Designed miniproteins, single chains. Designs and how they scored, part 61

Each design is a single chain, and the fold is of that chain. pLDDT is the mean over its residues in the fold that is shown.

## One batch from the design tools (miniprotein)

Design m2116
Fold by ESMFold2-Fast:
Structure m2116 (fold): chain A 72 residues (1-72)
Amino acid sequence: MLSEEEIEKRLEELLEELRRLSGASEETIQKIRENILSLSKEEQIKVIEGMEEAIRTAGAVGARIAVRDLSE
């Protein structure tokens, strides 16, 4: 159970990591941020956890897959 501040901080840390590992443009990362922030808090947490898992299990490849999935 995360506070809104903790969710936002964790999201920003993950988006920065995602950008570095995937090489995605700032425009793509901004689109991902907007897409995630349009979701319910419960869905935001699940997406954050999914990104963490993708990076943890597959590193840069996981980050690239997450970018493609979340950027549409």
Scores: mean pLDDT 79

Design m2117
Fold by ESMFold2-Fast:
Structure m2117 (fold): chain A 92 residues (1-92)
Amino acid sequence: SHMMRERELEQARRELEEASRVANELSDMAAAGASPQEIADFGERKGLPQEVVDAARAAPSVEDAVGYVMTALVERVREAQLLLERARAERA
């Protein structure tokens, strides 16, 4: 349906904007000396998969915890970008 597709496109755009904000917040937290547990709690609040949250929480370093969370955010951005590309291609 046309209206549902427009809604999906709007949601995908908001997802991209939100992912950018979340990535910036994560970078700020790491710079401020956040622990792996705090990085994992942040990922959980932002709705990342439980396996990513668990990996970040058990991470041996803040850099590893940030890496797990950032990788999941990049995949979320890629999924949103693919949805936007597919929607645009179907309108061509």
Scores: mean pLDDT 79

Design m2118
Fold by ESMFold2-Fast:
Structure m2118 (fold): chain A 63 residues (1-63)
Amino acid sequence: SPRDELLGWVKRLSEKLSEKDPNDSEADKLFVETMEKIHERWEAGDLDGAKKVVEETLKKLEE
């Protein structure tokens, strides 16, 4: 389901942040801000917007 897909994306984002640098406070802040945006989009029923937030955050982590 779209929700299960989104949850999978969120889990992968969390794992990637934890594995790459667990002491990176900037990554921790980015994760919190990203989770807030995802939650806002999810509550609004905008699952596509929530997915885009994850995509944007993953792109920032890959730079």
Scores: mean pLDDT 71

Design m2119
Fold by ESMFold2-Fast:
Structure m2119 (fold): chain A 94 residues (1-94)
Amino acid sequence: SKEIEELLKEAKEVWKEIVERLSPETLERLRAVEQETIARSEALTSEPSKEEERALAEEYFARAGAVLAEESEELAALWERLVELGKKIMELEA
């Protein structure tokens, strides 16, 4: 879909802005949050419920947002925009 392609393009541009502004220390902390989320996902049953998947995603978004907010308010705002774009893409794919 053209709408999904446009949203994906915008999401890639927002992510690029985050990466360009990100300190090495904050990047390491984000990677730690990602690894913890992966480990928690792997600890679930082989077929986790949609509710369990949603809860993990929401926790990841909240934790990543908090890490970015500690570096700057601007990074936190960019992360919130990226999350909103992701939600719109998921709604269009449903």
Scores: mean pLDDT 80

Design m2120
Fold by ESMFold2-Fast:
Structure m2120 (fold): chain A 77 residues (1-77)
Amino acid sequence: DEEEKLALEAVERAAERAVAAGILTEEQAKAAIETFRKTGSPVEAVKVVEEQAGEEAARKFARLLEEAVLELGKALE
């Protein structure tokens, strides 16, 4: 489904930006992406970030994820 592909793209985009910004390590970003691939849940991806990188990193990641979703939604309109 196209919605699932967009959600995955948003998670991958947010994870890449989080690594670039020093919010997450590459390993933590990969864990978040893998969790989303297995569960289909952005909430579970954020939860893994919280467990591995802490609450502040999870909040920043969730914000980047929201921004990525809005960017992708706007492009498709």
Scores: mean pLDDT 82

Design m2121
Fold by ESMFold2-Fast:
Structure m2121 (fold): chain A 73 residues (1-73)
Amino acid sequence: MEELTRLLSQAAEAEARGDLAAAQAAAEEALPLVRALMEEAASNPAKREELLAQLRAAFAAAEAAYAATVAAL
């Protein structure tokens, strides 16, 4: 989970800086992790709420990283 948050935040920060190559690389590493979590959430009802909450938190962290990077100018 922390690995996904790290990768999404790195992709967002790179995107905010205009470093498209770094953003693409981080996004490509994050995609399989997002897919694995979505598949686990779909197949495991007992953990669905927890896994979806973790995924939302990772995306929220990425949005915050983007906004902070833009604000730093």
Scores: mean pLDDT 80

Design m2122
Fold by ESMFold2-Fast:
Structure m2122 (fold): chain A 108 residues (1-108)
Amino acid sequence: DEETKKKQEELLKKMEEIIKKKKGLSDEEWEKLKNTKKGREELNEEIQEIIAELVELIDELVKDTPSSTPRSEILDKAIEKAKELGLDEEIIELLELMRDVEEASEKD
């Protein structure tokens, strides 16, 4: 469970990095955003949008995979297909972090 939590934190940090970059915020502006209730609500909404887009992408890449397949194996197949299609390195990194979370969870 500690390993799963650590991998979840790594995934969250990567998503936060993407959001910060997309908004063009300085380190000072980012800290101010995180320290407000409204800023945290906005960040959570954007994180949920990234997750929803990734879930849709995974479903498209591995649509013919049996539902009984472990999530980590589904993600490995999605990563392979993403690389074959030449998808953005940032998307591949997010998929790899998601795979690491699922793999750690399956060991617990």
Scores: mean pLDDT 80

Design m2123
Fold by ESMFold2-Fast:
Structure m2123 (fold): chain A 113 residues (1-113)
Amino acid sequence: SEIEERLRRVADAVIQAARTLKDMLEGVDPEVAELADRIIKLAEEMRKASVEEGIQLMNEVLEEIDRLIERLKERKAKATPEQQALYDTAINTLRKVKEKLQEEIDRIKKELE
């Protein structure tokens, strides 16, 4: 279905963003890399999910993204100037994918009404 195709595209965007973040920060912050892995696993489940399960998983991914953004902000406050630039890039990447995810949740909910 069109909704299932959109769920897959959003899941792929989340996976790509989380993998990019993990690759940037794995050598700097292994705990952040583990949190990125959690988001990747949830997004992979989203990719395979039914529409109803997909909405629940999207909300769970949003919650994990918000937790990761808060941890990145805390890590940034204690980081070197070079590391702060990496954290800013990571935070901005997550904010963009969060925005896309929120837009798709709202769109799917409206279509199911």
Scores: mean pLDDT 84

Design m2124
Fold by ESMFold2-Fast:
Structure m2124 (fold): chain A 64 residues (1-64)
Amino acid sequence: MGPELIRIESEDPDKALDEKVKEYEKQGWTVVGRITNVTIGGRKASVALLEKDGKLLTILAVQK
């Protein structure tokens, strides 16, 4: 299966990403990679890739 994508809009994408990652880590997800302070579609963004039981999850936080 392809990676699931969760998109969050926030004034502080890095903080929003950290909070969301912590929620998923409590559910048994493991962080595989993070990219912070990137630009996606002209907006500041941060991305995390998580894994659980062979499933991949991408969390994308974009500046509002």
Scores: mean pLDDT 80

Design m2125
Fold by ESMFold2-Fast:
Structure m2125 (fold): chain A 78 residues (1-78)
Amino acid sequence: NEAAEQAAIDGINQAETGDELGELVQPELSKQDLDAAQGAAEGIARGMNEAGILNSDKLTDEAKEIIKKGVKEAMAAA
């Protein structure tokens, strides 16, 4: 479901931006870093949605943290 995928992307982006990314990334770098993070989050969310995992009510905070970490690593690699 595209709506569930979008909600997951929004959740990941908001969590990253609200907790650490918004504090660490300057406005100048934020444009490129946020674009990279959104691209990575979209790829991860789409892959999980295709596997049926993203629509699971069993998706825990721990699983969300793993996704968040993956997005952060993608930003660092970009």
Scores: mean pLDDT 55

Design m2126
Fold by ESMFold2-Fast:
Formats: structure tokens, sequence, C-alpha cells
Structure m2126 (fold): chain A 89 residues (1-89)
């Protein structure tokens, strides 16, 4: 049970990193791409090291930075939807 929980957390971190990288590829602003790529790298590191990451806190920090760059919630949502579509089979 504990081992399966750890594996699910690792998979969650890797999936989050993949999602953020896909969002970065569709970002119109270089600064937004950098924010998303740095967040992806942090989730990849957490997965590799088996560390627990507060996913919600990291996502909120990333979203706040994107808003500070002038992206609307609609634009951020569009990037998320495009990334999800790409990562579907």
Amino acid sequence: DEEKRKELMREANLRMAELLRAMAEHSPLPEAREVLLRAAEEFERAAKEGKSVNILEKLEETLRRLRELGLSDEEIGALFRRAVEELRY
C-alpha cells in the first residue's frame, strides 16, 4: 500500500512535468515558457529523488507568476487544454 502510494506520487509528478512542458511549447511569451519549464524541472527532480512535493502549492505559485506576466485565466486555461489534448493518445 505505501509502495503503491509512492509510485502514484511519482507518476503524478512526472505527469505534471509533462503537462507543464507541453504548456510551455504553446506559450506565446518567452518569460511564460521559462516559468513553465522551471516548474516542470522541479516536478521531474521530485520524481527522480522520490521527494514529496506540494503539487497544489507549486501550481498556485506557477499560476501566480503567469498572471504577473499578463496572462489571463482564459489564456492559461487554453494552454492547459492544448497540452492535455497533445498528451492524449
Scores: mean pLDDT 82

Design m2127
Fold by ESMFold2-Fast:
Structure m2127 (fold): chain A 76 residues (1-76)
Amino acid sequence: MDVAKQVEEAKKRILELAGTDTSTEKLLEAARKVIEEGVSPEAVIGALDYLASTTTDPATSKSYREAASELAKEML
């Protein structure tokens, strides 16, 4: 499967599941659910890193980076 397409799907689903709650805990919950739905852990981590780099809020960026780092330690 195309990893880039999985990253786009993961990004969409993470934003949908987390909504306005961008805490590290909520993002991890959303990310794990997306993995359970069949998206690869690598693609989900990539989506979190992408969201961290594109957000304008430093606190939200930090939460995305922390979630990506935690998930990488757990899944990779």
Scores: mean pLDDT 80

Design m2128
Fold by ESMFold2-Fast:
Structure m2128 (fold): chain A 94 residues (1-94)
Amino acid sequence: MFAEEAERYARRAEEYAERGDSEGAIRYAEKGVDAAEAALRAGNWEEARRAARYALRGGMAALKVSSGKNLLKAIGLVIRAIGLEYESDLNLAR
C-alpha cells in the first residue's frame, strides 16, 4: 500500500533529520514523494492523499536540517508533496 510505504519513508526521513543528516532526510523524503506520485498515477486518490501527507512530513523534516543546495532540494520536495495532496483532493472532491 503506497500510503504505508510513504509513512515508513517519512519516519526514516525524520530519523535522519533528528541526527542532522540532511542528505539522508532528503533521500527518504524523495522516496515518499515518489510513492505519492505512483499512487496518483494509479488513480488511487485516497491512497495518494495519505501518501502525499506523509511525503510532506518527510520533506518538512528534511527542510529543518538542510542548508545550501540541500535546502533547495528540500523546498522542492515540500512543494511537490503539497501539489500531490492538492491534486488528490481535487480528484476526491469531484
Scores: mean pLDDT 86

Design m2129
Fold by ESMFold2-Fast:
Structure m2129 (fold): chain A 85 residues (1-85)
Amino acid sequence: MISPKGAAEAVKAVADRTAEAIGKYDPENASKFKELLDSLVKQVEELAKYAEENPDKREEVTKKIREIGVELSKLTDEYEALAKA
């Protein structure tokens, strides 16, 4: 079973890849996006901690964390597509 911490770690891995992709394709804005992604990862880690402390919310919060990971993956794909156009 995926834990809230596992979901948060997955989001961090995707955020790191997203930051690398943006830095490669849009270096002028890379530092600004890195700060935003670091803030998002911190918020996701706080949500994972909240889910562990609140068992009744665990599944709902874990689902939300996973949805954030999916949106970050889409953003990475969009940046790759733009660089190839």
Scores: mean pLDDT 78

Design m2130
Fold by ESMFold2-Fast:
Structure m2130 (fold): chain A 75 residues (1-75)
Amino acid sequence: SSAERRARAREFVERAIEALEAGDVETAIRYLNAAIALTSDSAVVAALNAAIEALKAGDKETALRYAREALELLE
């Protein structure tokens, strides 16, 4: 169901945040991409892509902000 996919996407974003707090950028990007695969919501996809771009630029603080925004959108 759409609600089940949304809950799963939210779980992946939460795990991405945990990986970032642990300093594991590669694992975080993997979880963010997994969340993107589970949603068709353009706002969520935009926030998750912005988080990945921030991580590629070395900006963990900006990535965390966008990941948290995606969590709010997935409520």
Scores: mean pLDDT 88

Design m2131
Fold by ESMFold2-Fast:
Structure m2131 (fold): chain A 66 residues (1-66)
Amino acid sequence: SDEDIRRAAAGLAEAGRRGDRVAAKTGAQEVGKEFGLSAEQAEELARRAVEGASPEELARLIREGA
């Protein structure tokens, strides 16, 4: 659901804000599994989160990959 996507995006953005690359990678892999993203799309999510992407930008990437 959109609410689940927003929650996932917020969690990834929080990990990125903390500079926690391990949490961002693990979180992106779990989000990819939940929403049917490829491994490449999950890696892009983790990278964008660490680069400071907003929750809104991360939610958009999840929707585009689903």
Scores: mean pLDDT 84

Design m2132
Fold by ESMFold2-Fast:
Structure m2132 (fold): chain A 65 residues (1-65)
Amino acid sequence: GVRETLRRFDVDGDGLLNSGQLAGVVEEEFGKPSAAALAALGAAVRANGGRLSIDEAEALIRRYV
């Protein structure tokens, strides 16, 4: 599921994901995201200081994708 894939992309094991890692999770679980989806995900990550928690990332993916 999405949460398991988020944990797998968290290569640092810190529970935080950057925009590139989050985009990779979306692509793996749902296929190629649109440019608009990638832009929205990147903007949300940037608004949170460049990192999202696994819980925040899952909520964002579930809402947007």
Scores: mean pLDDT 77

Design m2133
Fold by ESMFold2-Fast:
Structure m2133 (fold): chain A 71 residues (1-71)
Amino acid sequence: SPYDELMEKLKEVEEKIQDPSLSRQELLKAMSEAQEKIMEVEPSLSDEQRKEVQERFQQLVELAGQRLRQL
């Protein structure tokens, strides 16, 4: 489903943030692609699924922000 594909994409982004070889450009691209996927899929999601996606993405934003300060 689009929801399952989106959740897997967010998991891949989280794993990429943990990659020691990650560049600033790669991190920004990964976050941008995740945001685009959310915008495409969100209108088809249930209220509960939207909440889960929002919470997961907010967690990724926090992690990416911390990582960007180190890069």
Scores: mean pLDDT 84

Design m2134
Fold by ESMFold2-Fast:
Structure m2134 (fold): chain A 68 residues (1-68)
Amino acid sequence: SAAAEEQAIADAERHLELAEEAYRQGDRKTAAEHLSLASEAIAKLDPSDPRRAELQARRDELYRQLAA
């Protein structure tokens, strides 16, 4: 449903914001935990939603930074 899609987007955005904030503070463990939760929310999104690609790109960039 549209409501479920919007909820999944809101969950993904919230967890990405928290992961990015934790990374800026040097809290790599908390950043990784929120990145995992963001990935779970993104997985619930319809593959045709253009916002999914934007959220995936943001997730992948933070993942690369954490892996360095």
Scores: mean pLDDT 87

Design m2135
Fold by ESMFold2-Fast:
Structure m2135 (fold): chain A 79 residues (1-79)
Amino acid sequence: FNKELSDAEKLLEEALAKLSEEELKELEEKEMEALEKGASQAEVVEIQAKFLAEKGVLSEEEAERITRVYKKAVEEFEK
C-alpha cells in the first residue's frame, strides 16, 4: 500500500509539473470551487488526475489509478 501511494504521489507531482502556468491556474480554480463545496482531499486529487488526463499529460488509466489509491488512503484514515 505505502509503495502504491508513493508511486501515485510521484506520478501526480511529475504530471502537475508538466502543466503550463495557464493550465495550473485553470486547475487551481477547479480545486478551489470543489473545496468551497466541501470536497475531500481525495475528491481534489480526482479533479487533478482527470484534468491531467484531459490535457493529455496522463492516460485515463493512470488518472483512475491515482484516484483509486488516494480514495483508499482516505478510507483507511476514516476507519
Scores: mean pLDDT 79

Design m2136
Fold by ESMFold2-Fast:
Structure m2136 (fold): chain A 84 residues (1-84)
Amino acid sequence: LERAREVLREDAAQAEALGGTGEVEETEDSVRAELRLTVDGAEVRVRLEVRVEGDKVVVRREVEVTYPDGRVERSSAEKTYPLE
């Protein structure tokens, strides 16, 4: 989990370096990052979550792209890994 916290902190810093925003929320059992960027007039929002649930680690990623013409595209992925 600590490695996931480090990676999400770096992702947030990179988003800010690119002129966007990055927020990281950390608890004992989870880390979340919300990244916002503007690319060629399109607004990109990325939400990442890593959490521990009992003997499992759950990783979620959501991406939302809002184009200048008002079109919105969303994608999401969730993976579960055993805790070892």
Scores: mean pLDDT 76

Design m2137
Fold by ESMFold2-Fast:
Structure m2137 (fold): chain A 56 residues (1-56)
Amino acid sequence: AAAPPGGNPAKGMSAEELGAIIRKIADAAGLDAAKRRAVIDQLATALGVPPELLEK
């Protein structure tokens, strides 16, 4: 979708970007899918967002 109207996006977009970067790093590091999921779940809990936002 287009950029959000009205200035700075919430940390939700930041979580999506962080999730994409973390997934790329985890893949490069050769982490198992279960370990990647555990890291995403922990970060999602710490950030207060659903883990699906970090996975996408």
Scores: mean pLDDT 66

Design m2138
Fold by ESMFold2-Fast:
Structure m2138 (fold): chain A 62 residues (1-62)
Amino acid sequence: MEEVEKLKREIGRYQAEVDIAEAGAKTAKELGNEDEYQRFQKEADEARSKMEEAIEKLKKLL
């Protein structure tokens, strides 16, 4: 149970990172800042990948 709760918290944290990065990307695009837009998109993709890994680990414990 302890490990399941840790993974759930990690998934929530990565989801928050995705949401923040996506919001940043939207703002950068609206301001015409292509470099920041690409950086935030990369951050969102990276956080999403980590979230998927944590979800896979959680599924193996269930």
Scores: mean pLDDT 84

Design m2139
Fold by ESMFold2-Fast:
Structure m2139 (fold): chain A 84 residues (1-84)
Amino acid sequence: LDLIKDGLTHDSPNVRFAALLALKKLVQENSDNEEVLLKLEALVPALEEAAKNDSVEIVRVEARKTLLDLEVALGINDIKRALK
C-alpha cells in the first residue's frame, strides 16, 4: 500500500495514473476483504486531494472514480458489520 500511496503523490502524471489503476483494481478484487478495505481507507484523503486538485484532468477523473468505488466498498462493509 505504501507504494501506491507514494505513487499517488509522484511528480509524474503517468505514475499517479498507474497508482490509481492499481488502487482501483485492489478495491474491486478485495471488496469483501475487511482487512484490506480498512488499510485502503487510509488513502481516502490522498484520493480526495487528487480528485480535486491534480493538474491533469484524466488523473482527476480516475481519482474520482477510484474514490467512489472505495467509498461504496467501505459503506457495504459497514452495513455487513451492522447486520451481525
Scores: mean pLDDT 80

Design m2140
Fold by ESMFold2-Fast:
Structure m2140 (fold): chain A 77 residues (1-77)
Amino acid sequence: ELSDEEKIKLIEEFKQQFIQWLENSDLPQEIKDEMIKLIEEYTAKIIEAIRAGDMERALEIEKEMSEKLGKLAKEAA
């Protein structure tokens, strides 16, 4: 099992990689801006939940993030 610090590091790395991918993508700028805002907001909440030891909350927030990102991606298609 990953430590909380390792989990947080992976989330931060994922966030940076995703933002970099978005900046290089051919998506409309308004969609990029919304996705960046969403991932920054939700990854911060996930990290907070992990630090609090509330893994159930962390998973719930991750699910919400995935659903919202998926909705924005469908709107861009």
Scores: mean pLDDT 82

Design m2141
Fold by ESMFold2-Fast:
Structure m2141 (fold): chain A 108 residues (1-108)
Amino acid sequence: SRQALVDQIRALELQTAELLAQASEVADPSLQVDLSMQLIGESVASLSLSKHIPDDSQLQQMIESEQNAARNLAALKAASTNPRLQALLDQAIALENQAIQLYQQMLA
């Protein structure tokens, strides 16, 4: 059901937020602001999904948003030399890609 997919996506968004919170704790000072902005974005996405099942237009917007988030996290990873931060960002990117797949399943 679409509700079951929404629940799975919300779980991924919350897990991504937790990883980004951990990333912020170990991040280089120059990257902390950008990571905080990504964390806020994940929290807002999770809250939006809690209110209703998205329509097709909203699903397209959410897919684009997740793709942008994954690209931003990849850029932050490339900017860091900290292996712990890179590992946390890799995990967050993987969860963003899983959310994209679930949104695409809802659209199909």
Scores: mean pLDDT 84

Design m2142
Fold by ESMFold2-Fast:
Structure m2142 (fold): chain A 104 residues (1-104)
Amino acid sequence: KEWEELAKEFREFAKKLKELLENREELSAEESKEVFKAVVELQLKLGKLFGVDSLTLNEEEREKALEEHFKKIEEGERISKDAVRTLAKDAEELAKELEKLAKE
């Protein structure tokens, strides 16, 4: 059940990333913040399911990571289209692996 739900979230994330690449020269500040927040949330969920500390952040670490990266985005940093393509591919591969685990 939890594996299936997380797989669905990764597939939806990959779909959103592909939509962000459509007819756009770069991601906006708002889009970059949304993508980074989604990565942190999915990494947290993945870490909880696998029980892997290296894939989880505690609440304080997560807030600090979000704050630091949001500040950089506000200063003009953007997620590149190449990085978005890599994230979409990784999200699809993770979804496939989670779907395999859900078939147990």
Scores: mean pLDDT 73

Design m2143
Fold by ESMFold2-Fast:
Structure m2143 (fold): chain A 84 residues (1-84)
Amino acid sequence: MKLEVLTGGTGSDAESGYRAGYEAAKAAIKEGLEKGATEVNAHVILRAPDRETAEAGEQGAREAAEEARKQGLKVNLTVSRLIE
């Protein structure tokens, strides 16, 4: 079964951005697994004050998705950046 999940996070610097992206993607993956999905389309909306924070968040989200793929889950990740 394929599940679409929309999550989001907010970072104020590179460290918090990375953490926000990682946790948002992880939350989407967790919801998919709890519902018995074999494939998750995770869409993460990341709010950041600058490009460096947004890039860190995208990296965090990608690492969470890669961890899930190593566990045998199919994850399609889309990250949208909202820079203020």
Scores: mean pLDDT 84

Design m2144
Fold by ESMFold2-Fast:
Structure m2144 (fold): chain A 80 residues (1-80)
Amino acid sequence: SSSEAFAKIKELEEKVTEADEAYLNNDIEKLKKLVEEMKKLLKEIESLLDEVPSEEQDYAKLFIDKMKEYIKYLEEVIKK
């Protein structure tokens, strides 16, 4: 359902906040766990994309693309 998609989007946004905090605290172990959790949530959001109303599809797609870039950035930070 669209509500499931948006609930997962909100959960992913909360994980972004946690990842930013982990980065600032130099908590690489926590950051690694959050990256894996964010990847899982992103895949789930992508699987629910067809259930998002047409008027909100562009928003959902833009969010997915932004999150892919953010996760890739964090993976590079983790590897140094």
Scores: mean pLDDT 84

Design m2145
Fold by ESMFold2-Fast:
Structure m2145 (fold): chain A 75 residues (1-75)
Amino acid sequence: GGLETARRIAEMARERGFEAEIGPVVTVDGEPMVPVRIRTPSGVEREFHISEDLTPEQREELLRATREWLDGEAA
């Protein structure tokens, strides 16, 4: 689910020394989303809205893309 994916994203960010916070579920255009806010040491902030209805393939792609972004910010 979206909360499990959000927790994994937050974990990946924290493992790299970034701040990460999972917010309460919000409704975006009638769809429940889990917000994850990540702050880098340089002060860059990104907010991800994670759908509860992600397929396994969509989840893996999101985790891969997030890891690539985090690795780029950590370099």
Scores: mean pLDDT 80

Design m2146
Fold by ESMFold2-Fast:
Structure m2146 (fold): chain A 66 residues (1-66)
Amino acid sequence: LAEEVRERAYRAAKEALARGASAEEAAQIMTDVLREAERAHPELRASVSLSRNSLGTPVIRVEVEV
């Protein structure tokens, strides 16, 4: 379950980025996927964090737990 949800979120983000979405938009899309999964599976806990490295490059991190 957790791995499947994580894969789905990453795939959605990659597709958005391929369409020219920003890192912020991709992170929001991932968050939406995880929120829907949590509603369907109350035992699931998920979080998305968006940060920037020293060069200003966006870094998106996803954690999914059951």
Scores: mean pLDDT 75

Design m2147
Fold by ESMFold2-Fast:
Structure m2147 (fold): chain A 70 residues (1-70)
Amino acid sequence: SRVERLKAGVDDVEKGMDELEKNPNASKEDVETLKERAKGLLELLQADPGAPQEWIDRAKKAYERAEKLL
């Protein structure tokens, strides 16, 4: 379902962020790619009235974490 895809997206961006933060040689391109993915996901979550606030908050944190690495 769409909701299952949104949840998978949140899990994926959090995992990706965890991996980038542990890599001292993380490329700017990799960080920017994950940042844009988190941004797009956040927009989709905010547009969906069925999306839990927890998923929105998690996507926001992933975006903020990516911004901090740039």
Scores: mean pLDDT 84

Design m2148
Fold by ESMFold2-Fast:
Structure m2148 (fold): chain A 85 residues (1-85)
Amino acid sequence: DVQAVLDEVIAALNAQGVQVRTFDDIVAVFKQRLQQQIALAQQAKAAGDTEIAQKAIDELQALLADVEGVLRRALRELAEQRRAE
């Protein structure tokens, strides 16, 4: 089920040094990391890598706008795969 998958994701993130306890904590961590990647892509754009950097910025901003929805869908898909076994 979704809760069992969430518990495993939390355990895996904690094993990598990412301190999370809830789904909302995971969402917050992903939002922060996406914002860092957007900032790096904006720096690359300023340095002259305009086309590649702009595409990356657009894709990262789309993920940032719905990171909660993306993560909820991923957890449901993983839970469904485990139930099908």
Scores: mean pLDDT 79

Design m2149
Fold by ESMFold2-Fast:
Structure m2149 (fold): chain A 72 residues (1-72)
Amino acid sequence: MKASMVAEIREAGEASMSRSKNPEEVKKITEEAIRKLEAGDSEGVRKAAEELEKVSGDKNLRDLLLGAADRA
């Protein structure tokens, strides 16, 4: 996976974290998604995207992760 995609996900996760009532959970799930993405685990990334939407309500971050999963 290219570093640029991981950086984009981290930036989006930080922005989502600043708007969330559960910033620590958003950070945890975002880092898990990045780890799964780097491992090529597309199913794990999709699951993390769904959890992120539940915790943060951030559909843009969810869609970004789903797109990354399709490339993994």
Scores: mean pLDDT 78

Design m2150
Fold by ESMFold2-Fast:
Parts: sequence; C-alpha cells; structure tokens
Structure m2150 (fold): chain A 91 residues (1-91)
Amino acid sequence: SAEDEHDLKALETDFELVLKAVEEGRITPEQAARFAEIVLRDLLAKYPDLPQEKVDEMRRLIEEIRKATPEQLPEVLRRFAEVAIDAVKEA
C-alpha cells in the first residue's frame, strides 16, 4: 500500500541518518543498539505478523551491534537495516 511504501521510505531514511552519524563517530555502539531496539519494538507493534525468523535475526543483530567495535559498527548496522526492511516487505 502507499502507507507501507511511505513507512519503508521513512525507515530507510532513519537508517541512512544513523549510519552517517556512526561513520562520523557521533554515535556509540550502545546508542546504535538502542536505536535498533526501538526500530524492532515499533515494527512488532505495527506488524504483528512479522516473520519470526526475521525477528530472531534482528534480536541477534542488536546484540552484535551492542558488542561491535566502532570499526565494525557500520557493517553490522547495515545488516540490521537490510533484515528490518526485508521483514516489513514480507509482512
């Protein structure tokens, strides 16, 4: 739907902004993990039928984000973004 397309675009924009902040050293792994937790919480509230496998992968990636070094953080966050976007498309 148009609403789902709008929501996906907003999610993509949020990830782009956070990724830029991470690459500029303005966000810590702990702050990035909190952002990812908020994304998952909000997706679960809006899309109750999200694939469980994608939810489990997102939870695993949040823990990887939390434990990431600053150098690893952009790549782990990009993987989380991809899984989150794919989960919404499959919902």
Scores: mean pLDDT 84

